Designed miniproteins, single chains. Designs and how they scored, part 53

Each design is a single chain, and the fold is of that chain. pLDDT is the mean over its residues in the fold that is shown.

## One batch from the design tools (miniprotein)

Design m1949
Fold by ESMFold2-Fast:
Structure m1949 (fold): chain A 103 residues (1-103)
Amino acid sequence: SAALEEAQRLMAEARERIRAALGGDEAKFAALENAVRAALAEGQEAVAAAKTAEEREAARAATDARVVATVAEGLRAAGAAPAEVEEIAGLLREAFAARRKAL
């Protein structure tokens, strides 16, 4: 699907920009990936616990927002430039919105 391809492209761009914003520090990148993985796991549990389609959509949107916040907080803690944090957060929001349209 065009929406899924767009989501994958935006996600790949965000991932490379995150790596660059961390100065190529693989340990910091791995720590951020682990934090994102934890947020996604909690989100999947919330989606699985949802009883209605409305609750599932809300749980997915909340998970996406938490992942964006986790990345932004991790980048700020690592000393990334504020403008770059905002740009990366924007790319992640667009990628997640495109993915949700593909569902």
Scores: mean pLDDT 86

Design m1950
Fold by ESMFold2-Fast:
Structure m1950 (fold): chain A 74 residues (1-74)
Amino acid sequence: GLAEAQALYAEAIALLQAEGYSREQAANALGEAYQLHQEGVSYAEIAERLGVSPRTVREAVRLMEEALALAGAA
């Protein structure tokens, strides 16, 4: 449900914060990464654009996709 969606979103934000982003910057970066992935941009290209590792992008986007599905918005 929504609580599980919020927990996954918080985990995605925490991954980006570990890479040096503030919470607000992490939220903006997560939204941009999700949008670019929906447009077919590779994780490696998104990672280069955001200045984070490809692994972080892949895991953050996956968590965001799961969160949106649980919230009924994916």
Scores: mean pLDDT 85

Design m1951
Fold by ESMFold2-Fast:
Structure m1951 (fold): chain A 76 residues (1-76)
Amino acid sequence: MEPLSERELKALSVLSELGPLTTRELAKALGISQATASRILRRLEERGLVKRERSGRKTLYSITEKGFEALEKALS
C-alpha cells in the first residue's frame, strides 16, 4: 500500500475530530480548494479509509475503522 500524503493524513485527522463532513467543510477546515478536497476524499474512499453517505441534500464523508488504523500508524 502506498504511504498516505501529508494532506491525506490531515484530512483523516480532521474527519476523526469533527465527524462527518461535506467536501466544502473539509476544504474550509484544511484551507484548500474544494477541487483539491474532492480529489483527496476520492483517493481515501478508493482505499477504504473514508465512507461516502448521502444525508438529504448533502453528501457526507466519515472516517472508517481502516482510516483510524492508518492515522494511528502514521502518527506513531
Scores: mean pLDDT 82

Design m1952
Fold by ESMFold2-Fast:
Structure m1952 (fold): chain A 108 residues (1-108)
Amino acid sequence: MREEIIKKLEEIKRKIEETIERLKAGKLSPEELLARLAEITQLIREALKLALEDPEIPESVIEKIRELLRLASEALDRAARAPEDREGILELLEEAKRLVEEIIEELK
């Protein structure tokens, strides 16, 4: 189970990194940004579900995955309401990237 959660978090990290890179390059339409953030948010929900079903996963990790979900959801909401706020969205995604790296390190 832990290995499955780590793989899901590594996928989430990769998608966040790709979204940051493409957003910085101006290569994402508002529609594409929303689709990417929705996918990332859904993957985080799946990771949270797996963590909640595994009694060996520390509460600290579960709390961090919940915070990751909050950051992704806030980025998605901001992209929907103010897609021109690229800097605000990037700050949320960079914070989410740091948090997902911390979670992966704690689980390994």
Scores: mean pLDDT 88

Design m1953
Fold by ESMFold2-Fast:
Structure m1953 (fold): chain A 90 residues (1-90)
Amino acid sequence: MNEEQKAAVEAERYFEIALLAARSGGKDAAITAANKGVETLKSVPSLAEVYKRAEELVKKAIDALNKGDFETAIKYLEEARKLVREAAEA
């Protein structure tokens, strides 16, 4: 497994943790996990476009969580997870 695949797989795991937390009503846990997912992509230059898109999706998810809109947050976190999953399968 190359460095890109390792980072993408780790990010997917954090976004799954964020989704589980959000589905359980755990705002702070969801925010923490989502931010860790984004951070795993930051150090890999070949994932710069994946990082940029994931960061935007996570920012939208965090905004929704802060408004108590867990359904919208879950949708953005699922999009971020799908994005990094596709990168891991490349």
Scores: mean pLDDT 85

Design m1954
Fold by ESMFold2-Fast:
Structure m1954 (fold): chain A 68 residues (1-68)
Amino acid sequence: GMEEIIEEVARILKEGGASEEEIEEVKRALRNKDGEKAQRILLRLYLEGKLTVEQARRIGELMREAGL
């Protein structure tokens, strides 16, 4: 379900070194179905080196599964 997708995204972000505040910001955007806001935050984290290409791709797949 949606919460399982959100928790998997959070796990990937934590592995990449995102802060708890950054993780909660992404989780909130996903719960609100705000795909544009989630994508902006994820792009920022990627540019900061907190996500690999493979991690970013996996999060993109999870967001599509969530209908975002």
Scores: mean pLDDT 88

Design m1955
Fold by ESMFold2-Fast:
Structure m1955 (fold): chain A 66 residues (1-66)
Amino acid sequence: MEKQKKLEELEEELRRAYVSGREFDARKIISDALTKKEFSIDELTEVERRAREKAMAELQKQAEAA
C-alpha cells in the first residue's frame, strides 16, 4: 500500500528540516503525522532517527567540503 511511500516522504522532509537546522519544524512534521494517525508511534520514532542520522551525515560532508 501507499504507506511505505508516505513514510519515505516523511523521512525525506525530516532530513531536510534537520539539515537546514530547523529542528522545531521537524518536530511539527512528526506531531502532525501523529495527530493524523497515519503511522504508529514506533514507525514515527524510527523515521525520525533515520532522518536525523542522514542529516548528520550530510552536515558532516558539508563541513569537510567547506
Scores: mean pLDDT 77

Design m1956
Fold by ESMFold2-Fast:
Structure m1956 (fold): chain A 109 residues (1-109)
Amino acid sequence: SDKEFIEEILSEIKTDTPTKDEILEIAKKFNIDLTPEDIGKMADVFLETDKDGDGKIEREEFDETIKLLNEKLNLNVTLEDLELADVDGDGVIDWKEFLALVLLQLKKK
């Protein structure tokens, strides 16, 4: 299931601030086609939607996050996908959960 895949990706992310190379190695392990440029786009989306700079995307920012991911990475992310990435159920998406969501969406391409 998508939830099981997100949990598997999250288990491979050993720090709250994985490096670009660590993210690329995780993508390779799951046979996900990810470039360094894609990581840059992901970081840009996260920073643009995290307007308060707390390192978390809150529910009021979800619509903008979906729009920017779909525009910049050519994805088809839905609100249900973001809710699935909120594994803790706290109503916010941190950087690790955001990475797992994007990697799942790239795998589905």
Scores: mean pLDDT 80

Design m1958
Fold by ESMFold2-Fast:
Structure m1958 (fold): chain A 111 residues (1-111)
Amino acid sequence: MVTAAGVLGKDAGKGIKEATERALEIIDREPPDEVLVAAYNPETGIKAAARVWREGQRPGEEFDPSAPIRAEKVIEGPDTPLYEEAKKAVDEALNKLTEAMERRAQERLQS
C-alpha cells in the first residue's frame, strides 16, 4: 500500500497541472491513503497545493471504504493572471484527485 504521493512543480499553475496528472497515474495504479500536489514559483511568489486523504487511515491498516475523504487547498500570491491560473489549476486538481480516490475505493469494494 502506497503511503503518500507528493509532487512539486516549478510554476504554480503549470506545475500543479503536471503534478496532478502524475498523481492521477499513481492513484490509477495503486490508490494511496494520501495525495499531495504542490508547486511554487519564486519569481511570482505564487504557492499552490492540493491535498486529498482518507481520514483515520494509516499505512498498512485494513482498507475502510467508510473512512471520509478530506480535501484541502492552499493558494497564495499576488492578485495577477498567474494567480488566477494557479487557483483554477488547484480547484481542478482537488476535483480530479477526490473523484479518482473515491472511484478507486468503490472499485476495490466491487473486486
Scores: mean pLDDT 71

Design m1959
Fold by ESMFold2-Fast:
Structure m1959 (fold): chain A 62 residues (1-62)
Amino acid sequence: SAAEGAVAEFRRALATMSAEEVERVARHLERQAERLAASDPERAALARAGAAVAREVLAEKR
């Protein structure tokens, strides 16, 4: 699916980054989710999902 393809591409991009860069991406997405929670819950959910993927990749890189 397009969504599965997007997640796979995002994971590949994160795999090319350093652990420090991936951690910054995760923190950025976590902050976005918090900021958007009240005004745009759909975008907040996407940001939380992205942050979770970034955290998984970070754990694998350590």
Scores: mean pLDDT 85

Design m1960
Fold by ESMFold2-Fast:
Structure m1960 (fold): chain A 60 residues (1-60)
Amino acid sequence: LVEEINALGREARELVEQGRYDEAIEKLEEAVRLASKYSPVVAMVGRKELEEVKERKREA
């Protein structure tokens, strides 16, 4: 599970670098959902990254 959460986060960051914001948002939403069941801190960090990606999408 931790490896799955980390993989989703890494994939999302790669998608952001490619300008594929919608796909990155989907990956981060899955990561946050998984993290919320196991670690509130990891879930909080994931939600912060989600908001940053949404802001970048609005600028694009």
Scores: mean pLDDT 77

Design m1961
Fold by ESMFold2-Fast:
Structure m1961 (fold): chain A 60 residues (1-60)
Amino acid sequence: KVEEVAKKVREELEKRGFSKEQIEAAVELAATLVEEGMSEEEAIRAGLALAESLEKVEKL
């Protein structure tokens, strides 16, 4: 379950060209949220949102 979420987040962010650090942060957040009882869909969405936020801040 956690491994599946981590894989989906990593693959999606790699396709979008995110950095290794952004991918790692997003995967860690998504995995933690699933462990806390969040649905896979919600955890993936949160991870992707974090990566997008980090990219925007780094480009400032």
Scores: mean pLDDT 79

Design m1962
Fold by ESMFold2-Fast:
Structure m1962 (fold): chain A 68 residues (1-68)
Amino acid sequence: MVEEVLRAAGKVQELLSDPELAREALELSKRRSLEEVARWILDRAVEAGAITEEEARRLLEWLREHVL
C-alpha cells in the first residue's frame, strides 16, 4: 500500500520535472487549497499516462489522511 503510493508519487514528481508545469502548480497554490492543487496535478499525471485513475485516487486519499 505505502510502496504503491510512493511509486505513484515518484511518477508524478518526474512529471513535475517540467518547470512550466511546476510553475503552474505553484501559481494555483496561491489561489486554491493544497488539496485542489494536488487533485489538479494528479489529473495532469493521469492525462499524461504517468499513473492510472485508480492510482491517482489512492494517492489523493493517502495525502488527505497523512499530509493534507
Scores: mean pLDDT 75

Design m1963
Fold by ESMFold2-Fast:
Structure m1963 (fold): chain A 80 residues (1-80)
Amino acid sequence: LLEEAEEAFRRGDYATAARLAREVIERHPGSELERRAMGLLVEIANAIPDAAAHALRIALLTSDDPRAAALELAEYLETL
């Protein structure tokens, strides 16, 4: 699942990468996989020249609830 998200990111399929990363976060709360999936969402947002994605990326990096922020970022990226 995480490898599939990373593969989607590498081919430029950001919507699929975000959706798969969200599934990792939802299925593996509190795990190393969740942290890696959150990191992938940050990388996706950083790769896109989109102000809303950038704002959500900053929110994730500075949030006191990084899980909730990551899910919001993923939902936005899935719409692209």
Scores: mean pLDDT 81

Design m1964
Fold by ESMFold2-Fast:
Order: C-alpha cells, then structure tokens, then sequence
Structure m1964 (fold): chain A 76 residues (1-76)
C-alpha cells in the first residue's frame, strides 16, 4: 500500500515536471517526448496483462515513471 502510494506520488511529480518542460520545448523535441511516452503506455498495457490489479498498477507506474524520466532527459 505505502509502496504503491510512493510510486503514484513519484509518477505524478515526474508527469508535472515533464508537462512544464515540454511546454518550453521545441516542436521536434516535444514530438519525440510524446512518442516515447506513448510507446511506454503501450508497453505498460501489454506488461500488465494477466497480473492482479495491484501488481498491474505497480508495474504500469514503474514503466510510466521510467518513460517520464527519459522524456525529461530528452527535453532538458
């Protein structure tokens, strides 16, 4: 429970930071960042297939957080 809450908070923080950075980015960099996040969303959907609800949320949050971190590095 606490671990899952921590993952949610981290994902929200990264998403907020990414949104702010992307708003200042060039159109080309913005496109690459959005494509990276979209690909991660597809991977998360595939990875969670067959998992319990709690396990699925944890895996999805980890994949999306990693993608957000990479997108932030791309935009910075």
Amino acid sequence: SERLERLRERAEELQRRLTELVSKASEEVKKEALELVGEAQRRAAEAIAGLSEEEAEEVALRIMAEAAEKAIELVE
Scores: mean pLDDT 82

Design m1965
Fold by ESMFold2-Fast:
Structure m1965 (fold): chain A 94 residues (1-94)
Amino acid sequence: SVKDELEALLEEIEANFRTMTAEQVLAKAERLLELLRRAAEEHPDDERIKRLLESAEKAVETIRELIAKGASELEVRLAAQDLRIALRDALKIL
């Protein structure tokens, strides 16, 4: 289920976040976005999921821009904190 995949993603991120490369952070951010899109399709009338999806899309774009301009791995990880919050919030809704 989407919830099980989100729980697995959160566990992986929490275990490895401090050592993640910028590429790994982006890959996890894109995976969260994919899962939130699936959740939005399953719950089209849930405005909370729609808001989380919009927040995640903005965060992924910010991470891509940071990587494109050569930002440090630490700066990319700090920008990804909003995605960790969105992931935890998604699990409370689902």
Scores: mean pLDDT 82

Design m1966
Fold by ESMFold2-Fast:
Structure m1966 (fold): chain A 98 residues (1-98)
Amino acid sequence: MLSREEELEIAAALTIMGLTVLSNAAKKRGNEKLASILEKMRDDIAEAVRAGDVDKMIETLKKGIEELKKYADEDPELVADGIRILNISLEKLESLKE
């Protein structure tokens, strides 16, 4: 069975991968601005992971979801899918916090 620390590491890794895939999808769709937002979220989360700062990961995801909502009119499918994926990550990270 996985420890809480191992589950946090997996959740963080999956979040970074998801943001990378979404950023690449935004680039392929011609939305460089949305891609840049997703890349910044990925980098901010990666930094929080290196620092062991779960609170910073959670806050980065919350702020990123709110920022993503502003682009729903430009790419509603990518934004909706992105928010769904990020909420799954957020719920998992919050569940692993004491």
Scores: mean pLDDT 82

Design m1967
Fold by ESMFold2-Fast:
Structure m1967 (fold): chain A 72 residues (1-72)
Amino acid sequence: SDAERYERLGDEAYARGDYKKAAEYYEKAGDAYLAAGDTKGAKQYYGRAFHAAVLAGDTEMAKKMIDKLSTL
C-alpha cells in the first residue's frame, strides 16, 4: 500500500539521519492511512512525523503535525 511504502521511505530517511525527509514521508504515510479510514495508523505516523520534525528543527512541520493530530 501507499502507507507501507511511505513508512519504509520514512524509516530509511530516519536511519540515515535525514529527519526532514523522514518527517515528510511519515506525514505521507499518515495521510495514506487516514484516506484508508485507519485513524489509529494516521495518529501513529503523524506522531512519528512530529518527532522527526522536532529532531530536524523544523518548527513549521512540527506545528502542522500537532494540528493534524488535534483534528483526529
Scores: mean pLDDT 90

Design m1968
Fold by ESMFold2-Fast:
Structure m1968 (fold): chain A 56 residues (1-56)
Amino acid sequence: MSIEETYEKGKAGLEAHVAPEHLEEALAELDRAYERAKTADEVGKAAAGLIARHGV
């Protein structure tokens, strides 16, 4: 999976698992991780961490 595909999947995961009131902040953090990431794995881990922190 490409870095872009992982970002889109991560965004969908946040939209599915993060409460609406925290979603904007979580998406902004994922966007920052995406801009800094050198690998798809880094984006995927950022998304998983955000879901764990805000969704569960």
Scores: mean pLDDT 79

Design m1969
Fold by ESMFold2-Fast:
Structure m1969 (fold): chain A 91 residues (1-91)
Amino acid sequence: DEEELEEARELLESLSEREKKILELLYQKGFATVREIAEALGLSQSTASRHLRRLEEKGLVERVPGSNAYRLTELGSLVVKVGREEEKKKE
């Protein structure tokens, strides 16, 4: 749906480079804890937690039930796919 793609693009433009990297990491791993994200991206746990809270508020990530891990929502997965398509257009 073109409307969903436009929403995903607007959300992508609202994200910091760190938030984009968090989404990419979750896309590759399926799920990760705040600690795992912080370690993988060279962030403090407080910085990773703050970005994850903002991403959750935007509807891009959610808590995995019964755990302390985060995963992408359907919208979060779409934002990652849109970002990858934009990178492929760079020569």
Scores: mean pLDDT 82

Design m1970
Fold by ESMFold2-Fast:
Structure m1970 (fold): chain A 79 residues (1-79)
Amino acid sequence: MLTAEELEKEAEELKKKAEELREEARKLREEAEKLIATGDPEKQAQGEKLKLEAGILEGLAGIYEGIANLLLKKAEELK
């Protein structure tokens, strides 16, 4: 049985992980833009791959944020 405090801690950890994933995605997008800007076909392909990876990380961050919000709502209902 999870307490309200345990749910709040889990939600806070998930929000921190989401922030880390968003920061990682930002770095990947910046690197991708630099590679694409070179005009080199191989580097452009690498840049497009990094953009795809950034999109996946952003999606995962959104899922973590959604779960965290649900946990916080449940914690509030238990108080």
Scores: mean pLDDT 86

Design m1971
Fold by ESMFold2-Fast:
Structure m1971 (fold): chain A 58 residues (1-58)
Amino acid sequence: AVAELAARLADPDEAVRNAAASALFRAGGEATREALRPLTTSADPEVAAIARRLLGRL
């Protein structure tokens, strides 16, 4: 579940990205941090920025 939510952070739809970010933030915990960590170095700068923001808030 967490990995699927993390993949949705790259969605072209802003509403989908926001929903995924909110769900990941609410899920929290180490599993969420582990799923987000590799995304902070993503080749997609938008995905990397979202992952860094979520990790900072968790």
Scores: mean pLDDT 77

Design m1972
Fold by ESMFold2-Fast:
Structure m1972 (fold): chain A 56 residues (1-56)
Amino acid sequence: SDKEKLEVIILALETVVLSERFVAERLPNPEMREQDERTVELLERYIEELRKKLKA
């Protein structure tokens, strides 16, 4: 179902966020770390939007 598909997508995105945060801690270049942090923030906001859609 569309709801189950959306739940799987949210879980996948949450997993990516965890992986990106883990990688960011090990990046020696501040510019690369900043870029990764921006990506994580965008993904977290996207997750929030999808979670609201699930509740509708």
Scores: mean pLDDT 81

Design m1973
Fold by ESMFold2-Fast:
Structure m1973 (fold): chain A 85 residues (1-85)
Amino acid sequence: AEELLEEGRRLGAEGGAAFAAGDLEKAKKLYEESIRLAEEARRAGAPGATELLAEAYYGLSLVYEKMGDFEKAKEYRKKAEELAA
């Protein structure tokens, strides 16, 4: 469980770096993997998994916004907001 959370956080950070570098396709894939690991960590009861999941959804929403997919951007932003506190 802890290993899943750590790997998810690492991939989320890499996703953010790819986004900052303008590599939107790479950022998308990294955030999608971070979401998958965060969901597994959350099911396993890992502390911080819900926060990681919210952060990864928010990151993916920004990627879709930059890609011009405003419908998906809104969807993932809403998912992130629902998980935040």
Scores: mean pLDDT 86

Design m1974
Fold by ESMFold2-Fast:
Structure m1974 (fold): chain A 73 residues (1-73)
Amino acid sequence: SIADSLEAIGDRFAAQGRLDAAARVYLKAGEVYLKEGNYEKAIELFQRALELDPSNTEARKLLEEAQKKIKEK
């Protein structure tokens, strides 16, 4: 899937020490997983993005949204 491909790209950037690029790609991968209804994977990717960029308010908001979706079911 597109989300799986983005996660792999993020992992590659992280392995290269391109942490800002990795954080942005993980955020995008999480958004795609969220749209696909894979809330567990979305949470994982948003947490990874926040580990690399703790100041990202959008990632925090999306993480909260994904967590709410899991609790609804």
Scores: mean pLDDT 85

Design m1976
Fold by ESMFold2-Fast:
Structure m1976 (fold): chain A 90 residues (1-90)
Amino acid sequence: MKLNITIEVTVEGPEKNKGLSGTYKLEIDTSKQGAKVLSKPSSASVGAAIVGNTLRISIRNKESGLLLLFDIDISKLKDGDVIKITVKIE
């Protein structure tokens, strides 16, 4: 199945972490490993992996090394579902 994921990150903390701020748009195909990254901030690295019924999305700041991990239970999701996550770091 295909899932559409939008993650909106706002960092108000130290300047070194502000590079994570922005909108992340991902397409996940659960029959494949990884994610198609449609958009992300240039200073961020994005990865995705599926382990069992858990989709793990990793967002890492290339400069500070700050890592955000999102674990999503996909067992109740259906093809074409849209997931929106909003994160504020202070």
Scores: mean pLDDT 81

Design m1977
Fold by ESMFold2-Fast:
Structure m1977 (fold): chain A 95 residues (1-95)
Amino acid sequence: MELSDEEIEEATKRLEEVVEELLKRERDERRRKVLEALKEIAVALANKDWKKLEEAKKRYKELTGSELPEDEKELEEELLLFLRQAEARLRELEA
């Protein structure tokens, strides 16, 4: 089950919007940097900018200690999971 380029573009746009709303509410500088790195990863993946993707993934690893998948498809699935978690967090903060 492969995500289409259009589905990836829509998901990355939604992730960017959710991350921007979370950044307005986030007071922890380290958590803000993690959110910014996730946004950069999503945008780079949508644009097929492999150099920026590798730089953003390295930054994410340095901030969190966790490696993201090297496979593009697995990375796309992980970003969709992050989107769902971010939307749930935003709803919790708005309640």
Scores: mean pLDDT 75

Design m1978
Fold by ESMFold2-Fast:
Structure m1978 (fold): chain A 87 residues (1-87)
Amino acid sequence: SRSQLQQQIADLQKKRDEVKSKLSDDDLEIADKYSKEIAELIKQGKYSDAASKTTSTALRLISEGKVNAALYVVLSGQIEETKKQLE
């Protein structure tokens, strides 16, 4: 339902805010850049491209020791995809 999707968005935003509090300014800038690129793909309905970019970006950030930056990117994508379901 719409109320369940709204609750899911709220829960994901809370998790993202917790992850954001653990990021350096530099890591947040990197994560936010990729999150914006992925959000644009989701808004365009390019879900396969968004999923591919999310996976490759998250794996690269994890390999660089930037686990919280990777989590921020994944959570941001999930928020945008869930918001698209409310349209």
Scores: mean pLDDT 87

Design m1979
Fold by ESMFold2-Fast:
Structure m1979 (fold): chain A 58 residues (1-58)
Amino acid sequence: MEELVEKLIEAARARDIDAIIEIVSEHYEELPEKVREALEKFFSGEIDTDELLKLLEE
């Protein structure tokens, strides 16, 4: 769980959308609920990668 969140933070910081999609597609159910909610907002276009990064760093 910690390792997956760390990888998501790195991908968001690098603005690597493909890496974010890969992690989500393989490990979505293993992510904390708060992280999944942030990702749902990101993929719906409600927030950008900078806002996603802020939410993941909380």
Scores: mean pLDDT 78

Design m1980
Fold by ESMFold2-Fast:
Structure m1980 (fold): chain A 84 residues (1-84)
Amino acid sequence: SAFDNASEETLKQIIDTSIKILNDPKASDEEKLKAAQGLASVAKSPKLTEEQKKRIKEALQKVLDDPKASEEVKKAAQKALDIL
């Protein structure tokens, strides 16, 4: 997996960028889907800190609680949460 040997800096960049996209009301459903999938890939990394896991869980839960989020984005968010 591309994330198995990812640097701590690369993981941080993916987390920060993906959370920003998920929280952006101007981001498309396609961009939000890719962001949620990115977080699912990062969630598999043994290098994740507990604080990073908490931030990811909070961001993904906001997607699940958002009535405007598409079903595909919510499914991707749930899969990422199931990995964490």
Scores: mean pLDDT 83

Design m1981
Fold by ESMFold2-Fast:
Structure m1981 (fold): chain A 74 residues (1-74)
Amino acid sequence: MSEEVQKLLEEARKKGLSKAAILVLGVLLASPEPLTQAELMRLTGLSRATVSRALAELEKAGLVERVGDGYRAK
């Protein structure tokens, strides 16, 4: 894992983000393309409700953005 990804995940922990939000952020950082909520559910094994909550936390923290029907890390 790159140093930038490790540092960003540590910052997310310091900001009090949930374990689910940290996992979703990590998957988005590893993806070269925006991921839909359905793709995040498949890749993480999390429920739709958990992924939705994680994405809301990350958007509020300014760490992800919506791109069309998908999401990507900022």
Scores: mean pLDDT 78

Design m1982
Fold by ESMFold2-Fast:
Structure m1982 (fold): chain A 65 residues (1-65)
Amino acid sequence: MDEAKRHLVLGSNALQNGDYESAAEHFRKAIEANPDLRAAWRLLSEALRKLGKEEEAEEYEKLAE
């Protein structure tokens, strides 16, 4: 599995378990490995919203386009 997809899966698992900080970290690493992986930008935004970081979430949501 490539690094971006690996981190996307790990982040999704953390998000399902309510570990939003771990989820955000994995999604950031997925973006570092593949910035074109739009799903990682959207999921990072979602994890940041769960953490109450609405302003940061909006920034990453815009970058997902």
Scores: mean pLDDT 81

Design m1983
Fold by ESMFold2-Fast:
Structure m1983 (fold): chain A 89 residues (1-89)
Amino acid sequence: MAEELVREAERLAEEAGEAARAGDLETAAELLREAARLLEEAAELTGDPLYRAAAEVAETLADYLAGRISREEAQARLAEVAARAEAAL
């Protein structure tokens, strides 16, 4: 079950990247929020901190693309998530 959630989140992240490259930032943000929800569900099912970190990355990118946070805030949040994910390995 968790593997299926992660695969679907990966597919959504790829589609979000394509939408962002096409300049459709709102669609990209929506796809990334959906990916974050699936990754959060995978984290709840497995207890794997890497899925939680991946969900936080997707949510941060979605907030940035939607214009809800600055680039500087997005970079700071991504750096914190990366540090916590590395510590969890």
Scores: mean pLDDT 84

Design m1984
Fold by ESMFold2-Fast:
Structure m1984 (fold): chain A 55 residues (1-55)
Amino acid sequence: MRELREKANELIKKGEKTAKELAEELGSPQFAAVAYTAEQLRKIGDEIDAELAAR
């Protein structure tokens, strides 16, 4: 969990790269970590959308 926050902060800090773009350029074990972070962010977005739709 703490690692996800760290990865999110690094993505924000780099700014100009999306998680997918960064993972593709790095290629390798870092791909899994960055892709995992992107997936978690999408899940959070889906949960927010579901809560808003429930209204």
Scores: mean pLDDT 58

